Designed miniproteins, single chains, continued (4). Designs and how they scored, part 84

Each design is a single chain, and the fold is of that chain. pLDDT is the mean over its residues in the fold that is shown.

## One batch from the design tools (miniprotein)

Design m14903
Fold by ESMFold2-Fast:
Structure m14903 (fold): chain A 84 residues (1-84)
Amino acid sequence: MEEELKEIEEEFKRLEKILEKSEEETKKELEEFEKTNSDEEEIKKRKELAEGVIEGLRLMIEGVKRIIEREIERRREREREERE
């Protein structure tokens, strides 16, 4: 069980890094778009879209973290029961 928990934590860290990379790429794309475009309305629209994507990525990271934390706690409870 201890090894399984460590594996889940490592998988989460890998997923978190992937999502962080996606967030960084979205920010870079927005910066490049702002540098190449002079239309304020299009820039505003792109910012709103990019902010939505970044927020969505953050919510996914939080969601996955909660699922993993719940699974870890569930397994800890099972371990406590087996000790009794």
Scores: mean pLDDT 73

Design m14904
Fold by ESMFold2-Fast:
Structure m14904 (fold): chain A 94 residues (1-94)
Amino acid sequence: SSSFFMQGMRNLRNRDYQGAISNFQQSLQQNPNNSQTWTLLGFGHMQLGDYQSAIDSFQQALRLNPNNTTSLRLLAQAHLQLGDHQLAQQTLSR
């Protein structure tokens, strides 16, 4: 359903990252194969400093759409935040 997705987008605009995460998770229960929603879930986790949950979400986005350049860039950034400089470079080299 687009309703939870739209609520998540409003939460992101308001910097309510926990609300965004909750609404994107609800959206993914209805449509788990939406690469964009996985990217936005990962972004919410990243803004809260939960880099491992962000990585997991970006990897799901890329599994669904390998050409999702937003998830590739954010995945590399999350690896850098965890100190995984080599994984970040390998991610961007694809």
Scores: mean pLDDT 89

Design m14905
Fold by ESMFold2-Fast:
Structure m14905 (fold): chain A 87 residues (1-87)
Amino acid sequence: MSIEELAEELVELVADESASPEEVREKAKQLKEKLLTLSEEEVNEIFKKLRELYDKRIPESLLHSPRARVADEALAEVYLEKLEAQE
């Protein structure tokens, strides 16, 4: 599965009111593991796509859901490791 497919599936799970936080956690873990193997430039491109997908697909009412929080925590760990330490 490509990193872009994992990112899209993660956003779909966050948007899906019937999905569990555990399902989001597992998908976020898979995406995180892949992102940690990439260059800073590649991580920036994926984060840009994730932002666009969130804006387009996640309803405002779901941005602070438990599912969104789980995804945000995993992505924040990647940001700190790959992007913030180098900025």
Scores: mean pLDDT 77

Design m14906
Fold by ESMFold2-Fast:
Structure m14906 (fold): chain A 69 residues (1-69)
Amino acid sequence: SASDYAQKALEALAAGDLAAAREYLTKAVELTPELKQVLDDLGLRVETLPEGSLRLLAEELARAEESRK
């Protein structure tokens, strides 16, 4: 699920592996069409986001699943 990939991205960020974090967040965004559309409209790509933005995105995706249930 998107939250599973977001959790893996947070683990990768904690380990300092930005490449793995970007790969996991790209998968999480692919599984969240609404977020993908917003990023596309803004011209933003996960591959180009700085570390701080990657962390915020991963935290929001993990939090959003808990809030929906």
Scores: mean pLDDT 76

Design m14907
Fold by ESMFold2-Fast:
Structure m14907 (fold): chain A 58 residues (1-58)
Amino acid sequence: AMRPVDSAFDVGRVIIDEIAAGSTDPALRATFDEVLASPELTPEQKAELLAEYERRKA
C-alpha cells in the first residue's frame, strides 16, 4: 500500500508502552530514535513523544 494505516506517531506510542512496561530490548530504543527522525512527525509531536516517554518511566 502507498500509505499504511499506522502513522509514525502511533508507532512511537507503542514503543513507549513497551519500554514503560519494563522492556530492555535495544531494538525498541533504536526504532524509537527512527520514529523521532521521521519527517512525517512535526516538532510538536516529537516533543510530546519524548515527554510521554519521560513521564511513563518515572
Scores: mean pLDDT 72

Design m14908
Fold by ESMFold2-Fast:
Structure m14908 (fold): chain A 93 residues (1-93)
Amino acid sequence: HMETAISPEMQEALRELAAAMGELARRLEAAGLTLVVVGVSPVRPFDAEEIREATAELRAQAAAGAPRVRVLGVAGERPDHVLAQEYTLEVRR
C-alpha cells in the first residue's frame, strides 16, 4: 500500500548517517564509554543535504572527542525528505 519514492540521493545520505553512527558506537564501546540522552528536538523535515551536514557534524564532534554529540533519529520517510528528531547524547564513563 505504501509507495516509498525515496530518492537515491536520500538513500545514500541515510546510509552515510547509519555508517557514522555505527562507527561512533564501536569507538565508544571499545573505550568503555556509554551514551545518555540529555536532549531531544521536535520532529522536523530534513532533506538529503541537511542529513549530510548532520552526518559531517557528528563525525567532526566524534573526531574532536566532544563530551556531547548530536545524532538524528529518523521517525518517518517522505518522497523528498525524512522526518527526524535531533538527539543530544552525552558521553559518559
Scores: mean pLDDT 80

Design m14909
Fold by ESMFold2-Fast:
Structure m14909 (fold): chain A 72 residues (1-72)
Amino acid sequence: SELEERLRARGEEALKEYEERGKKEVIEEARRKAEEAVEEAGLPEEEREETIELAMLRYIGLKKKKEEAEAK
């Protein structure tokens, strides 16, 4: 639970930064990756949206951290 909340918070922060920078393509890529993963997992429709959102936030948070590490 705490780990999930921390990952969500980190992803939300990264998402906000990409939104402020107008990097729509990065956000769309994250969403597409999340949708593909959830679709492959065959989750019920009612859980799909929340799972996609969480997966997208995790992806975008990790991508931002990786970019920061590579820029240093």
Scores: mean pLDDT 76

Design m14910
Fold by ESMFold2-Fast:
Structure m14910 (fold): chain A 66 residues (1-66)
Amino acid sequence: TPEELGKAAAESLKNGVIDDTGARALELAGRADPERATRIVGGMVNGEIPVDEAAKEIARLVEEAL
């Protein structure tokens, strides 16, 4: 589901290890909106976006890509 994909991507980014599910979620998010996907990833890395919020935003982009 988009929610599962979003959580996998956010946890992968938090841990610094991108698993297959997280990689797929980031690919889909980038397909839906590359600018927004980049801002979410950057926001997580900068500590501006918490994991839970990033997961929800990525899930939204994944749903748009499907």
Scores: mean pLDDT 80

Design m14911
Fold by ESMFold2-Fast:
Structure m14911 (fold): chain A 68 residues (1-68)
Amino acid sequence: SLREKALEYALLAARLKGEELMREAGLDEYEIELRVEGDRIVARVRAGERSAELVYSLSELEAQFRAA
C-alpha cells in the first residue's frame, strides 16, 4: 500500500541517518525510534552523543508515491 511505502521510506531514511551518525561517532551501533502521530511520521535516531530527528508528512509521502 501507499502507506506502507511511505513508512518504508521514512524507516530507510532513518537507517541511513543512523549509519551516518554512527560513523561520525566512531561507533558500530545506532538506535531508531519511529512514531506516527496523526499525519506526522517522526523518526528519532541516536548514536552515542549524536542524535537527529526526521519528520515527514504521511499524506505528502503517500501523494508522491501515488504520483510515481
Scores: mean pLDDT 84

Design m14912
Fold by ESMFold2-Fast:
Structure m14912 (fold): chain A 63 residues (1-63)
Amino acid sequence: DVPVAELPGVDEETAAKLKALGITTVRDLLTASPEQLRKAVEALGSEERFLAILNAAQAAYDA
């Protein structure tokens, strides 16, 4: 499984915010609860950026 910090668009600050929500790996991100996903969008301040990261996570998981 791939750490979220390895994904395109995920810098150290973004990875730290996701870790605070219990999301440390691509699998954690793709299996996150709706509440965790909502909090992640709020923490990043951009739904567009979050969707880009989510798409990158899906691609990394399927590779």
Scores: mean pLDDT 77

Design m14913
Fold by ESMFold2-Fast:
Structure m14913 (fold): chain A 74 residues (1-74)
Amino acid sequence: GPEGAVGFGETAEKAGLAAAGAAARASNPVAAAGIDMTTGEGIVSVNGKLVHKGTAEEALELTKSYGKLVEEYA
């Protein structure tokens, strides 16, 4: 839903606000994917920030590009 876009915007803003601290975390980005077994919804996060929320199929497609995802969003 629209919360994914909001979370992404805040992640970018925080990186700008605390560049040195954020850069240290971005040097070791962690991508994680999960599926809510109750709703079947797919979730992808980078450094604990929500990047994607939608179908499990969409989340699985994003896992194929984890390297690009962490580079762009960490």
Scores: mean pLDDT 55

Design m14914
Fold by ESMFold2-Fast:
Structure m14914 (fold): chain A 83 residues (1-83)
Amino acid sequence: MIPSKEEFEKILKELEKDPEWQARLNERQTEIDRIFAEGDAELARLKAEGKSPEERSAVIGRTIGRILQIIGDEFEELLEKIK
């Protein structure tokens, strides 16, 4: 069940006061920053090597996919809190 916007906002407001939740958000942000840094480094390498736009697009797709997985995991954890 997807919570209503008002229920979701209430849960988010309660989670802002949860130090364990804030610690997990910080850990996820650190992981996202690492994924971006890895993607940027790989793109720079491919560009320097003269790789095709298709190969560069694959790196972008993988980077976005990894970030979306983290966001999805965060959303699933939020749904468990709503239960």
Scores: mean pLDDT 77

Design m14915
Fold by ESMFold2-Fast:
Structure m14915 (fold): chain A 62 residues (1-62)
Amino acid sequence: MREQMLRRIDELLRRYRDAQEARGVRVSDSEVQRTRQSLEEAFRQNPDQTQLMIDFNLDILS
């Protein structure tokens, strides 16, 4: 489950970066890494809510 969630977090961050860059906004690797760490910590603290939030954002960014 954790490895599957990490893959989904990485997919969300990739789509987020692509969406921001399409708007002319540069997203740095450090920003992506910090956001990834925050999402991993959120998943440890509240896995169900974090999964719903990731699913919702993936749907919006598709």
Scores: mean pLDDT 76

Design m14916
Fold by ESMFold2-Fast:
Structure m14916 (fold): chain A 86 residues (1-86)
Amino acid sequence: SAEERAERAAASPEALREEIKEMLRGLIENLEKAKENGEIDPAVAEAGIRVAERALEALERAEPTFEAIREVAEAFQPELEEIGAQ
């Protein structure tokens, strides 16, 4: 459940990193499926996938601290929200 995931994410910086990575991977999969099914503009889907991939790379490079991981999430939030609004 979402509550169980939130509890896991709160357990450690690495758990938070993994939960955000799983969310981003899910977003990429959903955008690829939506593009394949004609439910979204291909250019919008590709832009969203690119943003999520950049966020994943930044998360991998972030120090294993809540502060560093949260800073990456906050930096990408506006771009991800813009893609979600399409």
Scores: mean pLDDT 82

Design m14917
Fold by ESMFold2-Fast:
Structure m14917 (fold): chain A 78 residues (1-78)
Amino acid sequence: SVEKARELGEKLGREAAADPAKFEENRQKLIDYAKKSKDLSEISALGFAFARTLARAGHVDRAREVLDETIKIIKEKS
């Protein structure tokens, strides 16, 4: 579900924004989700929600890392 993927992305972003030490763990969760999902819309929803949540919390550089990773994954699966 795209809605569930977006909600997961928001959760991962909130956790990383509250505790930056969790960023790498949550980035790995995005990568692992993408390996299991064949739905590019779900991967996009997760990654972009994660990045937007980080950016809104002021973690702009980390948000860019998540956006770049998400775009790379989409290109590799397309």
Scores: mean pLDDT 87

Design m14918
Fold by ESMFold2-Fast:
Structure m14918 (fold): chain A 73 residues (1-73)
Amino acid sequence: MERALEIEERAREAFLNGSEEQRKALLEVVSAWYNRYAPKYGDKLEEELSEEEKEELKRAVEEAAARLEEALR
């Protein structure tokens, strides 16, 4: 949880104050993540998710955090 928040803060800073290359990399990561998971979860409220779907979404967030960390290097 703390690592994901740190990566989110770094991503926000890079988007606002980073290089054009960093912004492009962030947009590509965000777009890829959105296209992969939005069709499954985009219209669902968090409370409507099953335990299995919550675990899949948690893993998806961890994957996105890892990809963002790679893009922000």
Scores: mean pLDDT 66

Design m14919
Fold by ESMFold2-Fast:
Structure m14919 (fold): chain A 94 residues (1-94)
Amino acid sequence: SGLGAGKAAVENLYKASEYAEKKDASSAASYLSAAGINAIASGDEELVKIVTEATREAQEYIDKKDYESASRVLREAAKRMEELIRRKERAGID
């Protein structure tokens, strides 16, 4: 289901945030890749856009070794996706 894939994308963004906070850029990148795949699998263009923009911004911070900002960006993106998914659940969209 698109909703299930969207929820998986959120979980992978939280994991990417966690590994960014640990300064593990490699694991963070792996979870960002998984979040992108799950967002695409959701069929939801808004979720794809959020993950794509958050990945770009987080990568810019990681390249600067600003892991705190990278982690924050990813957590904020995950929260926005959770809110969007809750609205879609309420509307019966999957």
Scores: mean pLDDT 88

Design m14920
Fold by ESMFold2-Fast:
Structure m14920 (fold): chain A 75 residues (1-75)
Amino acid sequence: MDKEEALRYLVRAATLAKDVELQKMLVQAAVYLINGDYEKALELAKKVYELAKDPRLQEEVKKAIEYIEKVLEEK
């Protein structure tokens, strides 16, 4: 459940990203999440959050981070 929510927020963030590099990083984070590499997905999502200057993009990425952290806590 939390994995699916994290994926949805990463996809929304990728749609909002105007910078191709941020968009690629968000897609890569989604791939890591699908493959079960939750720590790599979290690291990449946090990096996008720091680099993003658009408040709307930051909000979607922040939600993705919260759900990825919940997935990690379930371990």
Scores: mean pLDDT 82

Design m14921
Fold by ESMFold2-Fast:
Structure m14921 (fold): chain A 82 residues (1-82)
Amino acid sequence: KEKEEKRKKLFDEAVVKAMNVILKSPSREEALKKAKEIMDETVERIKKEFGLSDEEYERLKKIADESVETLVDMVEKWLKEA
């Protein structure tokens, strides 16, 4: 349970870092590429540090991929509404 909290914190920190990079990126393509690199690196780190099963790793990787697309879409929407 404490390991779950630490895992979530690492993932949440990566999401914040990805959002910051998306905001600074000059294009959607660049934002997607840089955010994906951050999320992929974090997923690999979590797998190694927390000893994820193949199934958990696959799920986390899917969540990370979906998060990248969602974050880019959210930032674009936020900028359009602001």
Scores: mean pLDDT 79

Design m14922
Fold by ESMFold2-Fast:
Structure m14922 (fold): chain A 64 residues (1-64)
Amino acid sequence: MKLEAVARKDYEAKSPEEISLKKGERVIVTDVDAEKKQLYVKSETTGEEGWVPSEYIGNVGPVR
């Protein structure tokens, strides 16, 4: 499932599997871990991919 979303606030990656984001950064959500409340995202700005806590992501909509 592909969804476009925007980072709601700044996030600094805490592991190599996570992504750092800036508030307002556009991302594509490619996976969801509902148990850990994390989303796997790709930054449209940097092209980097990684996990981020779902609470940092908002304005989710389908890619069209």
Scores: mean pLDDT 77

Design m14923
Fold by ESMFold2-Fast:
Structure m14923 (fold): chain A 95 residues (1-95)
Amino acid sequence: REELRKRIIARFIAANELLKEAEKGDEVTGYAYRAVAYELLSQALKESGADPEEYERWKKLAEEYRQKARSFDPELADKYIEEARKKANEIIEKV
């Protein structure tokens, strides 16, 4: 379905943009943005009909990076995760 295809592509674009931002930030920002990016990749793979093993692997990586960010500074990690989610949603809405 065309709408589903557009949403899948939008999630991949958002994930890639978040990964680029992760490379520019500090440790906490980097891990927080990676967590959100990997969660988006997991959702895109699931919607595209990928095997559960594929999207569960990315979901697990997202949680691991979320925990890494929070291990440095839980308040900043939660703030940066929320900022990354807002950026992702803005990108998805524009596609």
Scores: mean pLDDT 83

Design m14924
Fold by ESMFold2-Fast:
Structure m14924 (fold): chain A 83 residues (1-83)
Amino acid sequence: MKELAERIIEAARKVKELTENEELKKKIEELIEKLREAIRRGDEEAILKYAKELTGLSILAADEDSRLYEYAEEIKKALEEML
């Protein structure tokens, strides 16, 4: 769980850095912090919830910018391993 969530955070950081959509940058940053806090607390339900939300936002960012597709795919793969 923790290692998969950390993989999602790393890929999501790349999506945040590269996206030109300022609203998505802010939302992704907020979810990364929530996911980090959930990991710190060992809250598996919160980890899964925020990982799913972060995956959705990363897919939306990749739909606007094909450069982000590889990072959105990495997030999707890590999420699938959590399920």
Scores: mean pLDDT 84

Design m14925
Fold by ESMFold2-Fast:
Structure m14925 (fold): chain A 81 residues (1-81)
Amino acid sequence: SALLEGTRRGLEKIKAETDPERARLYAGALAKEVVEESTDPAVRELARELLRIALDPNATKEEIIEALERVIRALEAVERA
C-alpha cells in the first residue's frame, strides 16, 4: 500500500538523519499520517505510541526507529490478512 511504502521510506529517511530534532519531526509527521489513514486498531495504537515518543525531546533515535519498525510490522501483518 502507499501508506506502508511511505512509512518504509520515512524509516530510511530517519535512519539517515543526523539531527535528532529533525528525526523526531519526521517521526511525528509519519505517526500522525498512520493514525489518520489506518483503520486497524493495533496499527493506530502503535502509531500513537510513536507519536508520544516523537514528542519527547529526550527520546533517542534508537527508540524512534524501534517504535517505527513496530508500526511497519503491524502494517505488513494487516496487508497479509
Scores: mean pLDDT 87

Design m14926
Fold by ESMFold2-Fast:
Structure m14926 (fold): chain A 73 residues (1-73)
Amino acid sequence: SREEIERQALLTIAEQAAKAGVPQEVVEAIRKAARGEISGEELEEFLSSLSEEVQKKIAEIALSQRPAVEEAL
């Protein structure tokens, strides 16, 4: 249930990132994390290697989903 909620949150973040023009490779990395193909630590390390602009955009999208995730838990 919690794992399922976290997976759905990551998939929603990936979808919003794609719509916001984030590079496809970044969107796919988030989707891989949602599927459990990479760890959250590996995803965070990858995201930290990106430009500040892309990092801020992803952070804003993730923050917008946080209230829904916290309420669902």
Scores: mean pLDDT 75

Design m14927
Fold by ESMFold2-Fast:
Structure m14927 (fold): chain A 73 residues (1-73)
Amino acid sequence: SPRELAERIVEALERGTPDEELVKMIAEALKSLKDFDEEGEFIQRLLELVRERFGPDAVHHAARLIQRAVSLL
């Protein structure tokens, strides 16, 4: 589900996974989702979880990783 995929990415961020690996994980998550609505839910939930766990400054970093992952699709 979009929520479970977002949680997995946040856990990887928490563990200090390198940006290159995070971009690949996000791209794979986006590819596994059924449609644009689920992709939107995934992105929204991921950014919400990042803000909640790491604060607002981390949201900009996460948004850049998402943008980079989308560029691979």
Scores: mean pLDDT 85

Design m14928
Fold by ESMFold2-Fast:
Order: structure tokens, then sequence, then C-alpha cells
Structure m14928 (fold): chain A 75 residues (1-75)
């Protein structure tokens, strides 16, 4: 799926230490999972994007991802 492709690309960028690019791919995967109604995978992907944005030093996007993950837990 498109979401799975973005997770794979994100993991490749993460392994290369390219955390900003990794985070963008994880965020896109999360958005697609959410659109598909797969809230558990979306929440997990937003949490992974949060961690990757923190490593990238992008605090604004990191906080945004954390908020999205927390909101999905409430359903």
Amino acid sequence: SEADEHLKKGLQYYQDGKYEEAAKHFERAADIYEQEGNLDKAALAYRIAHSAYELAGNQEKAEEMKKKADELRAK
C-alpha cells in the first residue's frame, strides 16, 4: 500500500540519519492510515514521526505529531 511504501522509505532515511526526511515519510504514512480508518496504525506512525521530528530538532512538527497520536487514542 501507499502507506507501507512511505513507512519503508522513512525507515531507509532513518537508517541514513536523515531524520527530517524520515519523519516526513512517517507522517505521510500516518495520514494515509488515518484516511483508511486504520487508527491503531495511524497512531503508531504519528508516534514514530514524533520521535523522528525530535531527532531532527523540529519541535513544532514533533508536538503536532504527538497531538495527532493522542487524539486518535481518544477515537
Scores: mean pLDDT 87

Design m14929
Fold by ESMFold2-Fast:
Structure m14929 (fold): chain A 87 residues (1-87)
Amino acid sequence: KEEEIRRLLEEAERNREAAETLERMALTGEPPPKEELEKLKPLLLEALRLQAEAAKTLPPEEAALAPIRELRRRAEEARRRAEELLA
């Protein structure tokens, strides 16, 4: 179970970092450093997919926030699962 716990904590951290990066980009209009972009590429592609789906039902400004909320939810869920395994 220690491997599962570490994997979940790493998953939580990556999703949290991706959400913070997207939020920073939305606030500043500045792209993150190239190294951070390469690290987060799969989550950023997922974020684009989530934003496109949200844009079908939400205004553009709200749709842009949808991937940030989903990534934060995933981070919370992974952290919660890790805590349950530790208990």
Scores: mean pLDDT 78

Design m14930
Fold by ESMFold2-Fast:
Structure m14930 (fold): chain A 85 residues (1-85)
Amino acid sequence: MLLKPKPLLRELLESVGETRDTLTPGDLFYYIGKYLVDNKLIDPATKTINLKGTLLGELVGADSIDLNDLDPLVDALAANSEEID
């Protein structure tokens, strides 16, 4: 299965060096993880991802995500990509 990012997700991926037109789900999650690390968005003390003022926050529609519930992140990534066979 290959995913084609929509424009806002594409902009986020380009910010971490991913310029391919399509990628696997594993590659997508790798680059999202790189974005979280590079921007220091993970707070281990509160077990949250701080999204306020970020492109990822615009995609998700939230200022933070609980590390114990990544469903909003997964759903937002799915909504911002097209599945191709």
Scores: mean pLDDT 83

Design m14931
Fold by ESMFold2-Fast:
Structure m14931 (fold): chain A 99 residues (1-99)
Amino acid sequence: MQSQIDSLIEQANELYQQARQLQDQAEEAEQQGDTQKAIELYQQAISLYDQAISLYQQALQLAQQNPELSNMAKLISSQIAILQAEKEYLQEKIKQLQA
């Protein structure tokens, strides 16, 4: 169980890092006035955040099955909340760029 949870978290962290790189590229495109490229890159980042959230949610379900992993479950829940907030920020940014 621990090994499976660790694997899911590792995969989620890799997707999170990729999403952050796309977000940085989107911000650069926005600064250059390439609004369409910025929107495309932000949408790709959101997709990777969704994939990372899904993997963290799977890890959370496994952690919740073991009372000894209660602290780990809380940390995973906090991480999911952070990624959901980042996703909402990017969705709002896309709306502003499309207006």
Scores: mean pLDDT 90

Design m14932
Fold by ESMFold2-Fast:
Structure m14932 (fold): chain A 85 residues (1-85)
Amino acid sequence: NAANEALKKAYELLKKAAENKDKGNPELTAEASGLVNNVAEYADKELVKEVEEAGEKAGELGSGLSEEQAKELIEIAKKAVEEAG
């Protein structure tokens, strides 16, 4: 399931961003987050909750995705939307 793979990648990247305390690129992070939200309708609800909790934790720490991480997630999320829609 491409939507689940996109959310798993989002979870991994958000967890790493929180651990590294990297502030990242806010514009690309916002774009990636918007695309990930588009796949949430096609994904497992438990996985959606885990990603939301990881995002909240990263936000509390002031963490964001690097340019490379955000671009990777954008491509995965776009592909997941195309495959699910």
Scores: mean pLDDT 74

Design m14933
Fold by ESMFold2-Fast:
Structure m14933 (fold): chain A 64 residues (1-64)
Amino acid sequence: GSGLHAPAEVGPALFAATWALAQGKSEEEAREIARKVGKENGLTDEQVDEAIELARRVVAETDA
């Protein structure tokens, strides 16, 4: 996993997933959007999955 070597470059996928979840999209829609954005930016499926997990946690923590 990326966390063992260095912080992953997941910014684009993280932003896309966070945006989708904040807009009320489903987890699967957020995953699809983040995967597409991540792949366009050269991220691996593993890095995209980490970005989605982070986005879910960020949104869940700030959701009332």
Scores: mean pLDDT 71

Design m14934
Fold by ESMFold2-Fast:
Structure m14934 (fold): chain A 82 residues (1-82)
Amino acid sequence: EVTASNISELPLEEKVEFLRNYIKFMIEANTFSEDAKEKLGIIFKAVPENERQTILEKLQQEFSGSQIAKEALAYLESLLNE
């Protein structure tokens, strides 16, 4: 289970890996569910605010070919100012 307390202590590289793996899972499932949206939000909000833009840009570069990934990344972009 993905929770803020489970993620907050992880190094930045591991937080990015969780985001990457979750996006991959959604691509394989061909769906962006409400549960996946909630978990992505928890992980992304655990990334320090000053690093969120850079992480988002890296993920956008990695997943540019997937419509499901574009929907997930657009959601994460909406969280940049939260």
Scores: mean pLDDT 78

Design m14935
Fold by ESMFold2-Fast:
Structure m14935 (fold): chain A 60 residues (1-60)
Amino acid sequence: SMTAAQRAAAVRFARGLLAHIEARGLPLDREQQRELVRTALRGFGLSEEEREAVVEEAFA
């Protein structure tokens, strides 16, 4: 199960990735950005449901 610390770290990572995309001016729409974040979060050992929760929080 995902701890509060793991969730916080995953959300910070996702927001950092989104900030990097914006700073670089990468031509990714919102859905492409969500898919990139989902893919990157696979390394965190989270379930698919936990990854979706992190993605939604990062885009809030």
Scores: mean pLDDT 83

Design m14936
Fold by ESMFold2-Fast:
Structure m14936 (fold): chain A 86 residues (1-86)
Amino acid sequence: MDEERLKEALELYNKGLEEGKPEEGREEALKVLESEELRKRFEEQLKVSREVAEKLREIGLEIMRELYEKGLVSKEEVEKEEAELE
């Protein structure tokens, strides 16, 4: 089924992310996807996942800034979180 192929591709991409090699994971995922429609669906999913990941990083940084205001974290911990966004 097309859904099973898409799931396999996403699992390969996630493995690449875990290994710190997202581009290699993406290339392996695309090899599993035999049709242009499945590749488009996969790239749409990656776009959404990137937008969600960026939003989660922004929220995480905002939470860290609020925790700093409350005295629960140090300024150095906020700066470390900001460095992860470069």
Scores: mean pLDDT 72

Design m14937
Fold by ESMFold2-Fast:
Parts: structure tokens; C-alpha cells; sequence
Structure m14937 (fold): chain A 94 residues (1-94)
């Protein structure tokens, strides 16, 4: 439905914003662990606000962005965040 598409779009946008905030933290601090914590906290907030299905779609969007960053940006930073998001996605799929 149009409402389902809108909710998935909103959740995906939220995930993109969360990745951008994590990148900002990493650029400002040089601390991958702080960036991971920021992204993880936002994922947990999304789990409270969106359905499990919408969160899973949002995490897939985040993984696509992080995969692109791994190929074109800081590969180590992107890999560390990607591994955390993949693990969280697996936990939600169980």
C-alpha cells in the first residue's frame, strides 16, 4: 500500500541519517567505537518507533550505503560499522 511504502521510505531515510551522523562523529573524533555507538543507539530507537519489517528494510539500506563507503571511502571504518549492522540484522531476523 502507499502507507506501507511511505513507512519503509521514512525508516530508510532515518537509517541514512543515522549513517551520516556516525560518519560525522568519526570525522570529528577519529573514534570508530563512538561512531558505532551512535549508529547502534539510533537503530535501537528505530526498533521502538517502527515495525520489525520496516527496521529490517532500513538496515538493508544502511548496509548498501556502508558497502558503497567501504569501496569508495574509509574501508576500515565502513567495514566495522557494516559488521555491527549485519549482526544486528541477524538478531532481528531470528
Amino acid sequence: SMEERRRKSEASRRALEAVVEAVKVFVETGDIEKAKEVLEKEIRRMEEEYSREDVLAALETALRVLDWLQQHGDAEFARELREMVEERKRELEE
Scores: mean pLDDT 84

Design m14938
Fold by ESMFold2-Fast:
Structure m14938 (fold): chain A 79 residues (1-79)
Amino acid sequence: RQREIDELEEQLITRLGVSPQEIKDLKTAIKNNDHVAIGVLVDRFVSRARSREDLDTIVRYMQLLTDSISPVEHGKLGL
């Protein structure tokens, strides 16, 4: 889980030119539930995407990062 987040983060930095500071700002925005700041940062990342693969990387990273910083209680299927 953390390894996958770290790998996706490296891909955002190396392939899309996302700065480590932008990653830090994104993590802070998610932690503070700042939807406006999250939207601005995600729009910047998406604007740098050149392919569907880049978009998939952004979406996957956002999902995993959000789940890691703001964990939702996953109940049992209960069946």
Scores: mean pLDDT 73

